# Designed miniproteins, single chains, continued (5): the designs that were tried, part 79

Each design is a single chain, and the fold is of that chain. pLDDT is the mean over its residues in the fold that is shown.

## One batch from the design tools (miniprotein)

Design m18731
Fold by ESMFold2-Fast:
Structure m18731 (fold): chain A 68 residues (1-68)
Amino acid sequence: SNEDRVEGVSHFHQGVRLLKAGDVEGAREHLAKAKSLLSDEEIQELLDTLRRLDPELAEKVEELLKEI
């Protein structure tokens, strides 16, 4: 739903911010919520956007998402 997409995108961005700040556990919680609300295609679109802006951070986010 549109509500799940908006909430999921918000959680993805919060997870990215926390990971950048060094809060790995906070990032896991928010990224797990994003995975529960977003499709695999939506997650990949967000990762591709992040990879163009910050490829090193995108690799860390992708690795963490695979562990969840």
Scores: mean pLDDT 90

Design m18732
Fold by ESMFold2-Fast:
Structure m18732 (fold): chain A 73 residues (1-73)
Amino acid sequence: MGDELLERAREVSDRANQIYQTSTNPEAQKLAQQARDLAGDASDAVLRGDLDRARELLEQAEKLVEQAEKIAS
């Protein structure tokens, strides 16, 4: 189960990096950075064995990157 959470964190990071590469919207870039930071915190929580915390952080990260994608255009 930890591997699945790490995969989700990587996907959020990849999506955030795509926004950095393609968007000129500073608000989208800020939300992408926040999503990436939360994904990093989630990965750290997985490594500590706190899977519930990791899931909470990933849910927040996924919402932020989705919002960033909507305004990135």
Scores: mean pLDDT 85

Design m18733
Fold by ESMFold2-Fast:
Structure m18733 (fold): chain A 62 residues (1-62)
Amino acid sequence: AITVTFKVGGVTVTVTATLDGYTVEVSGEGSQKEREAARQEGDRVGQRLVGLLKQQQALAAL
């Protein structure tokens, strides 16, 4: 599993990715716009991390 934590304004985003998918957790205080941007960025990061894990699995099989 891969876990990445980053900030969008006052909002903290934690993304955890596995071969089966990803989860996005948003915490802290922020405007509605910041929270929405944080979720969207978390979704983007999650999709990339799942792709990287799948590539790593394929490479490990070589």
Scores: mean pLDDT 79

Design m18734
Fold by ESMFold2-Fast:
Parts: structure tokens; C-alpha cells; sequence
Structure m18734 (fold): chain A 58 residues (1-58)
């Protein structure tokens, strides 16, 4: 019936909206984690460079 079709349409729209927000939040979370990981690697590289410099000056 038309009523059943209308109810299904509304449900699908609500589901799509909810999933879109959830997906956006997931992507943002992933991006933030990746940024943190990259910063960690940079700090390790800096420490290695400092150690090498110290060995040359010792």
C-alpha cells in the first residue's frame, strides 16, 4: 500500500542520515589517530639524529 511505501521511505532516509553522521565521525577518528602516529615517528627520527650528533661531538 501507499502507506507502507511511505513508512519504508521515511525509515530508509533516517537510516541513511544516521549512518552518514556515524561514518563522518569514524573518518575523523581515523584521521586523528593517523596524525598522532605520524607525530610519534617524527619524534623518534629527531631523537635518533640528536644521538648521532652527540656521538660525533663526544
Amino acid sequence: SVEEVNEESVRLVREAEGKSIDEINRVIGQALRKIGETTGKELLQQRQKERQQQLLLS
Scores: mean pLDDT 70

Design m18735
Fold by ESMFold2-Fast:
Structure m18735 (fold): chain A 82 residues (1-82)
Amino acid sequence: MEKEKIEQAQKLLDEARALLEGPLTPESYRQAAELIAEAAKLLGISDEELDKILEEAGKKSSSVREGLLLVIEKLEEKIKES
């Protein structure tokens, strides 16, 4: 995988995490989810795989924030293994 794509994905995940650490609004959650989806595409994760990750995170979390943070963590694991 190209180093440039990994760097771009990490920046998007960092932005999503910052949104989730700041004032929480429905707009912040939507923006964070969009950044996560874009990072997943850069990492070669299919829409189907991302949907499964989101579904699993939703079942294991008590809030939307926790679910999105779990997705970020899983994508960061893929970056570290690259």
Scores: mean pLDDT 78

Design m18736
Fold by ESMFold2-Fast:
Structure m18736 (fold): chain A 78 residues (1-78)
Amino acid sequence: GPSPLIKESAIKLLDQAIRSLKQGDIDTALVSLQSAYDLLKEVNPEAAEYAKKAIESLKQGDIKKAIEYAEQAKKLVE
């Protein structure tokens, strides 16, 4: 499995992204989602794909879908 430090860092980044999205801070959410994707892509590719889908949803202006995908990514890391 992934290093406990990578897992903990990814969960913190996904939590920050979800919080930022709920507060309307799109710039912080994008940075946090990109960082989570980079940490997860080699160690949990399924969670990374949901982080990527959250980023793509934000680029399309779909904040609700971005939150749903970020929450699914977090669930797959936990």
Scores: mean pLDDT 87

Design m18737
Fold by ESMFold2-Fast:
Structure m18737 (fold): chain A 85 residues (1-85)
Amino acid sequence: SDRNIQIATLSQQTVDIMTSDGSQTSVDQAIDIARQNPQAARHVHSSVISRIFSDDPDRGRELRRHMDRHRDDTDTNGNALRQAV
């Protein structure tokens, strides 16, 4: 349960940043979180990833590369990222 709470918290923080103003700045902030916190990047919601790719495909590819460097291929979030792309 503690791990699930942590995952929910990290995902919500990423969503809040992405949706705070709907701007390019929000996308850049989400990528910065992924760079600084590789473990947190693994918990980014698929809906947020899809929006990043929709708004700015180049930024979406950067986020994907950071996530891919820091997770196993079998991770559920990794599968969600592949589906979003």
Scores: mean pLDDT 53

Design m18738
Fold by ESMFold2-Fast:
Structure m18738 (fold): chain A 86 residues (1-86)
Amino acid sequence: MMFSREQLIEAGRIILENEDKSLSDIVALVAEKLGISTSDASRLVGLVLMSLDQELLEAVSRGETPSSDELIERAAERVVELQEDI
């Protein structure tokens, strides 16, 4: 199942807004907000977290300090590109 750019951006915002909550609570919130299964939400959250880490590492390697919004948008684009290659 492929996630839309809109779903990826929304998931990224939910993750950052709820950083004080457990991973299971974040997954439940994403599932509720997007109307998807907990299984799909878990996979979506995992993909977004991995992509956020990768984009942050790449930005830092270029001497950049991205905003949270820029990081979320870059992470969403990375996941979209990865899904097109499958």
Scores: mean pLDDT 79

Design m18739
Fold by ESMFold2-Fast:
Structure m18739 (fold): chain A 77 residues (1-77)
Amino acid sequence: SMEEARLATVLGIMAAELDFEIRLTSNPEDQKELQALRDRILDLMARFDSLSLEELREEYRKLQEEINKVLARILAE
């Protein structure tokens, strides 16, 4: 569906943003934390066809909240 295609696009953008932040981060601990979040996005993308739109939206929401929290902490330090 158009909604699923849009969500897939946003997940791809989030993964690319994390890849960029990983390259800019010099702290190995922060790099590992960001890599773990990127891997979770890739896992969600791999499971995309097996999840309902409602499940995809909920998983996306949770990932977005966690990514925002982690990035805010890293960028403030």
Scores: mean pLDDT 84

Design m18740
Fold by ESMFold2-Fast:
Structure m18740 (fold): chain A 65 residues (1-65)
Amino acid sequence: SVTQETANMIAAIGKAFELGAESVELRDGVIVVHDRSKDARLAEERRREFEEFGRELGVKVEVVD
């Protein structure tokens, strides 16, 4: 439901910050996570972590620099 979607988005935003996101934006129902990892290996690991929590919560997540 719309109520459940809103709750899941709030949970996903909180989880992104717990996983070390620098900032989070909500754009057209997509959670945009900013991750400033300059090490390519660490950036890839964090991208996977963000994508996994989005899948678990049923929320669309995009990871950017």
Scores: mean pLDDT 73

Design m18741
Fold by ESMFold2-Fast:
Structure m18741 (fold): chain A 69 residues (1-69)
Amino acid sequence: IPSLHEPLSEEEIEKLVKEARERLRKAKEEGKLEIAVTSLRMRAIAAEVEGNERLAERLRELAEEAEKE
């Protein structure tokens, strides 16, 4: 299995998800929610390519919830 050299802990994943959520909240206040959601989806793709499937799924869910609002 490639790319097991830098494993993200569940703690690190949760921290990254919380940070992303805060960025979405601020972007919404600034009227930049659409751009922030697009950036988040791109980050989710990058995480999936890196093999961080859990992080990718969490970021996608967050993007969907933000777009729903």
Scores: mean pLDDT 76

Design m18742
Fold by ESMFold2-Fast:
Structure m18742 (fold): chain A 84 residues (1-84)
Amino acid sequence: DEEALIESLVNGLRLRLEAYRAGTLDESTFTPEMIELIRLAVESGLEEETLELFRRKLTEMFENNIPLEEMWKSLLAEVKKLAK
């Protein structure tokens, strides 16, 4: 079930945003782009907006078979625009 997978991935990002805010995130398991996304979302107060964008991007990714790394870079670019 792709919807269940998408919600699982969105919840995974939510937990990582919460861990970053708490100072407990293990950054060694993530790419530089993912760390920048998490940091920017938390520090700009855009956590919920980032999660909604992530849900939308995941839906588009599965429908169009887009690589996960390309999706993350696209998401980071959109969050950067919201943070400015």
Scores: mean pLDDT 81

Design m18743
Fold by ESMFold2-Fast:
Structure m18743 (fold): chain A 60 residues (1-60)
Amino acid sequence: SKEEEDLKFKILLYEAIHQAGEGVLERLERLGKDPALIAQVRAGIEQTKKDIEELKKKLE
């Protein structure tokens, strides 16, 4: 269905965003320059992970 296709696309997109976010976080931590920004990025990565799990539940 279109709904299932849309969910699969969202999961794929969110997984790509999550992977990119992890790369950004690693670089920011290596630079050690903005603790507040690093904390914000960590929170965003954790939220994206939760969003992916919720989207996967909708496919079950």
Scores: mean pLDDT 84

Design m18744
Fold by ESMFold2-Fast:
Structure m18744 (fold): chain A 82 residues (1-82)
Amino acid sequence: MGEEVLEEVREAGKEAVEATKKAAEAKAAGDEKAAEEYLKKALEAAARMGEAIARAAEISPEVARRAEEIARETQAEIEAAL
């Protein structure tokens, strides 16, 4: 059970990172419309990740801790992509 929630956190995190990178690339290219679309996708993925982390906390403290570790790594990757 906990592994499925952790997989949801990882997948949402990957989507957030990828969308952030594409938003930054579009902005650098002067494509404001594409940058806005990718930013919306990044925010949506980040919201899904947060929801999965909340569900992980309901399963057990250990699963919550693992979800927080994934979230911390994801935040570092997003910051590096900006």
Scores: mean pLDDT 83

Design m18745
Fold by ESMFold2-Fast:
Structure m18745 (fold): chain A 119 residues (1-119)
Amino acid sequence: KELDELAKKAAKEAVEEAERLARESSEEELKELAKEGLELLERLAKDPGVESLAKGMIKLIKEVLEIDEREGYRLGVIAKFGAEKAEELKKELGDAAGALTMRFIGEYLLEEKKKFLEE
């Protein structure tokens, strides 16, 4: 699927940008960006097409925040950039492209959470 490749590439680019910004940012800047990410996910949770994905990401980020605030903020920043890229693709290529991008970001966040919890 051509759309799968485009969405996967977009998700990877969003993650790379988010991770670069997170390395350059203070903890206060990360906190603000993560809050924006959570607010964007709360808005997306009202969209039936991505509701389950958005709610899953919110839950995952909140669970990590309870364990380690810095790691939770980092995941929140990744979610912010990923959700913004998903909205961009949705406008350019339609609802399926946005939903698929959200799916790849969610898979990345789940893998990062697993790495964090693996000691």
Scores: mean pLDDT 87

Design m18746
Fold by ESMFold2-Fast:
Structure m18746 (fold): chain A 75 residues (1-75)
Amino acid sequence: SDLELLVRSLRAAEEAVKDIADEYQKIVDRINEKRKAGIPLSKEEEDELNKKMKEYSEAFRRVAGAEYRRLLAER
């Protein structure tokens, strides 16, 4: 059944979003610790944050697409 494959794909996409969200939170936590210590954000750290935000947005779009396909297959 295609539904089982779509459910598995959705779960894989959701796990990818969680992994990226966790990585994003670690970057934010590191930046906040630097701010507490009075250390300014570097260009490299700003670029890393922006890259991770982009990865998160793409992963979120994949989850939305997988959920939409699953809903269509159920009907």
Scores: mean pLDDT 79

Design m18747
Fold by ESMFold2-Fast:
Structure m18747 (fold): chain A 60 residues (1-60)
Amino acid sequence: MSLTEDQQKILDNLIKERGLTPAEEERLRRELLNAKTVEDLVAIALRVIGDDIDRRLAAK
């Protein structure tokens, strides 16, 4: 399925806020395409935030 307008806005916002690489953007697109509920979208957003925190913790 194609992304909904809402899913596309979430993707664009996360790319802008996080500075995603093309590979990370493709992963996020796949996750959004598999999202069937608002709960799925929230889970994806929390995962992206968690990954950002992990990167900061891994940074010296």
Scores: mean pLDDT 71

Design m18748
Fold by ESMFold2-Fast:
Structure m18748 (fold): chain A 72 residues (1-72)
Amino acid sequence: SSAEKEAEKLVEQGHQAGNQGDLETALEKYKKAADILKEAGLDPSRELFAASQVAKVLGREEEAKKLREESK
């Protein structure tokens, strides 16, 4: 689907940003991918989990907890 394709592209961009140490951009891309999947009625669990891990590394504990809860 177009939503899956868009989410996959965003996840790839997030992965690239993370590998370059740009954790803020990685978090943004994973959250956007999750939103696209959620709007399309698809499972965003993996993307939300990835976002929660990045948020935790950034010290955003409340955001990380919320993203982790949403990933379940």
Scores: mean pLDDT 89

Design m18749
Fold by ESMFold2-Fast:
Structure m18749 (fold): chain A 66 residues (1-66)
Amino acid sequence: MKKYIITAKEGEIPDEVVEKIRSLGFGVRKVGPREIEVLVPDGRTIEPVEKILREAGIEFTIEPAS
């Protein structure tokens, strides 16, 4: 699996957004008000997570953590 750190450019990542990502089968840990750690299972992409953040109006950066 792949680990990603996602940081909101402005504002906070709401808990409801974190739960929505988790409900799709991704591992999610909130590490700060604007920062989450996402674990992507093998055979999947980070794309559904990016879509959720965009739909919530969140501008973000994403980087591999390993």
Scores: mean pLDDT 82

Design m18750
Fold by ESMFold2-Fast:
Structure m18750 (fold): chain A 79 residues (1-79)
Amino acid sequence: NTVIVKNGLPGVIPVDNINKGDTLLLAGEINSNEVADKLIAKGVKKIVTVNKPQQSVADKLKAAGIEVTVVSSEEELLA
C-alpha cells in the first residue's frame, strides 16, 4: 500500500495507519529520531519526501533498510 500524507505537520505522521511494506509519500519533513523510530517499528519499505530529512534521521532510516527518496516539489511527489 501507498500512504499519502498531504500538508504533513512536523512530527505528525499517521503511524497507526501504516502497515509493514508500505510506501509513505510525505509532503512535510521528518525532523526527529522519534518519528524515524516509529516508522522503522511499523516496517515501512520506502519513504518519498519533499524536504530532505536531517542527516541523523536519514542515516537511521537507511540503516534500517528503508529507501529514502527526496523530490523537489509536491507536484513531483504526487506524479
Scores: mean pLDDT 68

Design m18751
Fold by ESMFold2-Fast:
Structure m18751 (fold): chain A 79 residues (1-79)
Amino acid sequence: KKTIEDFIGGLDKIIELIENGELELAEGLLGKLKDYASSIPSLKWIVPELEAAIEAIQKGDSEKAIELLKKAKKKLEEM
């Protein structure tokens, strides 16, 4: 419960950073969230979605990155 809430908070912060054009910080935090999710069995499903968001940022597609992260956030909120 707290882990899911902390993860949602992390996603909100990353979305804010992307919207503000702070892509390097957003990518760094996504990498940390990905590593954290990889250590939690119930959150391993989100790892490919976080990787897709990182790839979208690296390709300059900030809009797609935000869309992917908002979809991941919605799934977490439904858990």
Scores: mean pLDDT 82

Design m18752
Fold by ESMFold2-Fast:
Structure m18752 (fold): chain A 75 residues (1-75)
Amino acid sequence: VYRFRVTVDEADAEAAVEILRSFPFVKSAEIDPEDKSVILVEVEAPNEEMAKKIMEGLVFVLESEGIKVHSVELI
């Protein structure tokens, strides 16, 4: 399991969480209690390279739904 910090506009954070949680390989997606523009995402993947590729695909889905992704960081 790999953890990512995903930054979106605060107004889009709840919609982004709902979208992210719809995928079976997303084990958790929650708004950071310290920063409402940040979503903490846990992705199930066999290695870091695949986790990053999965996260790239998730970013594409979020952006296709009109949610701007400002940054993605592996943590």
Scores: mean pLDDT 86

Design m18753
Fold by ESMFold2-Fast:
Structure m18753 (fold): chain A 73 residues (1-73)
Amino acid sequence: SKEVEEILERFEKDLDAAIEYLKKNPDPELFEAFVAHARGLLEFMKSKLPKEYHPRLEKLEEKLRAFEEEFRA
């Protein structure tokens, strides 16, 4: 649906903005809070959204995981 697509687009934009911010302004406390918040939202969306949206959510989960590994390196 259009509403679900808008939610996912907004989430991805917010995720990308937060990643860019943390790369420019490394803050371990803010990073941990951000990762916990983003992971919680992804899990919530995965529990609520139809299966057709799960591949897109998995892609967002992978983006978050890659950033987490890069930040902790």
Scores: mean pLDDT 86

Design m18754
Fold by ESMFold2-Fast:
Structure m18754 (fold): chain A 67 residues (1-67)
Amino acid sequence: DERLKELKERLKTELGLSDEEIEFLERQGFEAEDLEIIIDTMRNDPRPRAEALAEGTAKAAEARAAR
């Protein structure tokens, strides 16, 4: 999936996620829509990266569960 690959690259380059953090998201089974929620959440969250990532991950998991 080209879109999924693009979003993973954005998480790494724009938001500074490590390869380990991206692999964690892959193991959670997050899709492109879920990664977009994480990116949007982190870009608008002024807290430290770890807290912003946790918030984004929680929102993405909630949205995925609602599908």
Scores: mean pLDDT 78

Design m18755
Fold by ESMFold2-Fast:
Structure m18755 (fold): chain A 72 residues (1-72)
Amino acid sequence: SREEIIEKLLKKSNPDLQEWIRQKIEEMARNPEKSEKIWLEMLIEITERVKADASVIDIEGYKELAKRHAAG
């Protein structure tokens, strides 16, 4: 499920955010004992970036597509 979330998140992120997310994934792989903390911090940072500039991720488009796929 986490891998699916990461894949979908990457597809909806702008190139700069995609690169940053990939770097965080590598950091989690290097630090398995801190992976939960890094994951949570990554999600918080993405939320803060979206609050500052909504164009960094198509969250609304992602939510609408997710609803459509769940319904049909």
Scores: mean pLDDT 73

Design m18756
Fold by ESMFold2-Fast:
Structure m18756 (fold): chain A 68 residues (1-68)
Amino acid sequence: MEEKIKEAIKKVLEEANSIDEASDILSKNLNVEQAEILFEKIVELMEEEGIVGTPSFEELKELFKKLL
């Protein structure tokens, strides 16, 4: 996974308090290609962990920690 994506994930974990804030941080720090890579990695990890549907912000943070 690209270093730029990992840096954006770290910012989300440090600064975001909601899914909306996380989305804003990611959109400011990642281009479309990088955002698609991150999305694919989240989906793969959700499948591995048995998460179905839309994750909560706390679940999303735990998924992000596993990507680092």
Scores: mean pLDDT 80

Design m18757
Fold by ESMFold2-Fast:
Structure m18757 (fold): chain A 64 residues (1-64)
Amino acid sequence: MPDDEEAIAAAERAAEAGGSAGATAVGMQMKDGSMGPEGGRHGAEAARRAGDEVGAETGLRASL
């Protein structure tokens, strides 16, 4: 990307947002009684939308 500064800032925001979103998704999954694999994939997808690739990968693994 032409703006390296913007890319770095976006990566930092994504990591912070993804971490919180991942924890929230797991909590909701347990309270709602949503089932493990599907709930985990839903959380991973939300993390991916936030730009947290690590959180998305972790969510998929947790769903196994």
Scores: mean pLDDT 50

Design m18758
Fold by ESMFold2-Fast:
Structure m18758 (fold): chain A 105 residues (1-105)
Amino acid sequence: MSLGEQLLEAAELGDLARVKELAETLSPEEIARIRDPVTGHSPLILAARRGHAEVVRYLLFELGLDPTLKSSRSGMTPYDVAVARRYEEVVEIIEEKLSREEYEK
């Protein structure tokens, strides 16, 4: 299993410790490019879709991942999937990240 596949699995399971460990071996740019070959979902989208707020917070705030990156198959953002699933805590985390970008030039 590739590092990307392991990160997708850890994000989907909400295993924050494993996500952190795997993320240390990858750049944020590489993590942002990881997609599940079947679903087209990124680690961030999988974590958001499952309501794993702690993993979503880590990926957005510690690694600085772009909250607007879309699934390659569905075109949905992490925000779109969290709203559709009614994971309010995840929605609030993503909105907090978007608000932090609003006062940048």
Scores: mean pLDDT 79

Design m18759
Fold by ESMFold2-Fast:
Structure m18759 (fold): chain A 89 residues (1-89)
Amino acid sequence: MSQEEFDVEVDIALALIYSAILKLDAERAEKQGNKEVAELSRKGIEEVDRLIRQAEEALKAGDYETARELVQKAIDLARKTGEEIDKLM
């Protein structure tokens, strides 16, 4: 494995952890009947998971620059969505 491939795999793992945290926040919001947070979370999770999938495909193709950009977008989006959820809960 190249260093670049390894670094992208680590970032994908981090993005997956952020996605998992958002899913827990979404579940909590649904249990509390907060439909606004639940809908925001659902849309955020869908977009984050899409970016992670695209990053994984770029990594498989050997396009490490695109994979890195996509995974960074996933992490940034997950973080922003989490901040918005925290403000509404």
Scores: mean pLDDT 83

Design m18760
Fold by ESMFold2-Fast:
Order: structure tokens, then C-alpha cells, then sequence
Structure m18760 (fold): chain A 95 residues (1-95)
């Protein structure tokens, strides 16, 4: 299976939050669920939402919620309070 974690880490380091969300979503679609992935996705999604309109932010949230489901979406929301450094270290711990 493709490993998207290096892509997600590189995107977070460059503050390319759109690329980070895409890489983490692709990784979660093909690998078993891990809370650390969901938390890092929550951080990236929160940063991405700051750069888009309210309507686009709602659409992005609904899309992510549909992919994760209700239970995993609640885990991801806890990632909103992370720092960039904490999100990167969570992903590095999975390498």
C-alpha cells in the first residue's frame, strides 16, 4: 500500500495545509485507523479552514466527517488544539 505519511509531514513543515489534509485523508482511506492520524488531520483541517470562506469550511468539514464517520470525527476534533510541532511528532511516531 502507498504510504502518505512522509508527504503529510513535509506538507505540515511547509505549512501547506491543503496538501497535508489530502495526504492524511488518502492514508486513512487505505490503512487501519490510528488516533494519531486523526489528531494530525484535525490540526491540518483547522489551519486550512482559516484560509477559506465559511461556506467552504463547512463543506470541507462535512466531507471529512463523511470519510471518517461520527466516532472518528470526534477524535479528529481533539486535534484542533495541537501545535504544528505536536502534529508532526504524532506522524513521525508512526514511521
Amino acid sequence: MANWLPNAIAALEKENYEAAVRALALHLAIHPFDERLALALGYALKQWEKTVSEEEAKRLREGVKKVLGEENWKVMEKGYDLSKEEAIELLRSLL
Scores: mean pLDDT 81

Design m18761
Fold by ESMFold2-Fast:
Structure m18761 (fold): chain A 80 residues (1-80)
Amino acid sequence: KEKALEEAKEELRRFAEEQGAPEEAIEAAVKALEAGAAGDWASMTGHLLYLVAMAVEGRIPAEVATELVKKIIEAVEALE
């Protein structure tokens, strides 16, 4: 589980960096994944909403925010 979480975090970070996401968005995405993996749904939701807010503000493209949210949810589900 711990190794799978670290691998998922590295994959998420690489994807976000490849898409040109700012460090603030990358950190929010990683924190959402960590919270979800820990079963902290409130914190996970807060970090996901922050990514949505960044997209609404035009700081990241909406498609990048959508793909990050999908990858986070899929990774959390895979980690059970």
Scores: mean pLDDT 82

Design m18762
Fold by ESMFold2-Fast:
Structure m18762 (fold): chain A 92 residues (1-92)
Amino acid sequence: SVLESLAPEQREAVRAVAEVLRLGMGMKALKAAEEGRELTPEQREMAEYALGTSREEKEEVIRRAEELVGLLSDPETAQRIIDLARELLEEE
């Protein structure tokens, strides 16, 4: 697979950013539901993940990705994902 062809530290960075993306999508879906929007089954699952994750755990997920973002081939896009997740967390 593509992930298996990457250096170990790059694979870890990709997984860390993917975790932030999942968390950010979940927080955004949760906010949309609170504003009265209907969620797709996939968005509902992501929202449930975000709801079940403590603020401390969310901070840890974001912090880990921030430490590793420079190892990615597109660090600018990854940083944007991280920044959006952090903004959503600060709105809680």
Scores: mean pLDDT 79

Design m18763
Fold by ESMFold2-Fast:
Structure m18763 (fold): chain A 95 residues (1-95)
Amino acid sequence: SAEDDIARARRYLEEARNAIKRGNFEEALEHVGRALRLAERALASATTQRQRQEAVEVVREALELAKEVLRQTEDKDLILRAIGLILRAIGLLLD
């Protein structure tokens, strides 16, 4: 369900925040990517305004976490991955 996908996405965002605090940007971006996939699925299956709004909030949080990794890393591969996730999040917000 959209509600279950949103709850799981929020758990991955928490894991991403913890990974950023530890300086593990690779792990943080993996969790952000998982949260975005769940949010995209929740947006597709949302039947209520509340479900849609909560999924959008997950996308916005994922965007901010990917931006945070981009600000802190000098690793080219992580920079490109963060940019990819930022663009995906923006695409979902424009939909």
Scores: mean pLDDT 91

Design m18764
Fold by ESMFold2-Fast:
Structure m18764 (fold): chain A 90 residues (1-90)
Amino acid sequence: SLFDEVDKILMELIKNNHPEFDDALAAYLKALELAGKYDYRSKVIDYLMLTEPEKLRQLQIRAYQEDLDALIDRITSPPELKAKLRELAA
């Protein structure tokens, strides 16, 4: 599924300690909220609450305060992630 494809890309970013992971994750949380995919959003939140609770708080604030396009525009690579996040929110 599109969610599985995005999760795979995000897991690769975290595995490589990619500097844009937080930007990608904020955009993903926003896309899931806009799509009404609260079950998937809850899964991501639960994972972050156990691993990085302070980061979760910052990411949730960004996702609520900023438009999806603004969040996505901070992601420079990979380009397929930007396209998939926009498709996910549509």
Scores: mean pLDDT 76

Design m18765
Fold by ESMFold2-Fast:
Structure m18765 (fold): chain A 88 residues (1-88)
Amino acid sequence: LLAKKNEATELLEQKKYIAAANIYLDILKENPNDKETLEEALKLVQLLIEKGNKKLAQVVLNELKPVVEKSSDPSLKKLYEELKEQVN
């Protein structure tokens, strides 16, 4: 798990956003209660919006929806809703 998180960070530094997103989504598919990875995935969506990659941001948000809905963290739910408004 830690190795996958480190790989995602390195991919972000290389601006390989699609590859980084896929790693976060794979982690969350197997570990849907991983709040740290959900937060990092939402931060990646914010970065994609800032870089003008709204289409990829929308795809990642759609994939994160079921994880966010099951989350008990109101801050992550609020961040998700704010990001949804920004991709439109």
Scores: mean pLDDT 81

Design m18766
Fold by ESMFold2-Fast:
Parts: structure tokens; sequence; C-alpha cells
Structure m18766 (fold): chain A 75 residues (1-75)
């Protein structure tokens, strides 16, 4: 759970940074990732997904977050 919550927080912080840097399209992509992470947390809480599957999907979103952050840093 904590990893998913950290992912949401990081994505929102990066969305704000992208917006402040004049990259609203990147901000929107970070916001979309944050929403996907929030949905994943809710699915886990609702028992729709196992802990192992939750952790796997969090890793997938963490990889996407790292790629988007690299795009922001290169922009």
Amino acid sequence: MEKGEELVEKARILADQARQAGHPELAERFETLAKEAEQLIEDYKAGKISKDEFEKRVQELETRLAQLEAELRAA
C-alpha cells in the first residue's frame, strides 16, 4: 500500500513541477499516472487484486513514472 501511495505523491509533485516549467502536456501525463495509481490502490482495497499483482502493477507504473521524469528533465 505505502509504495502505491508514494507513487501517487511523486506523480503529483512531478505534475506540479512540469506545470511550473511550462510543460502542461507532461503535467497531464503525470496526473493520468497518479489517477491510475489511485485506481490500483482502490482495486487492492476492494479485494479485486492480490498483493503480488498490486506490487507488480506498482512496479510497472514506477517504470512509467521514471520515463516521464526523464522526459521532464530533458525538456
Scores: mean pLDDT 84

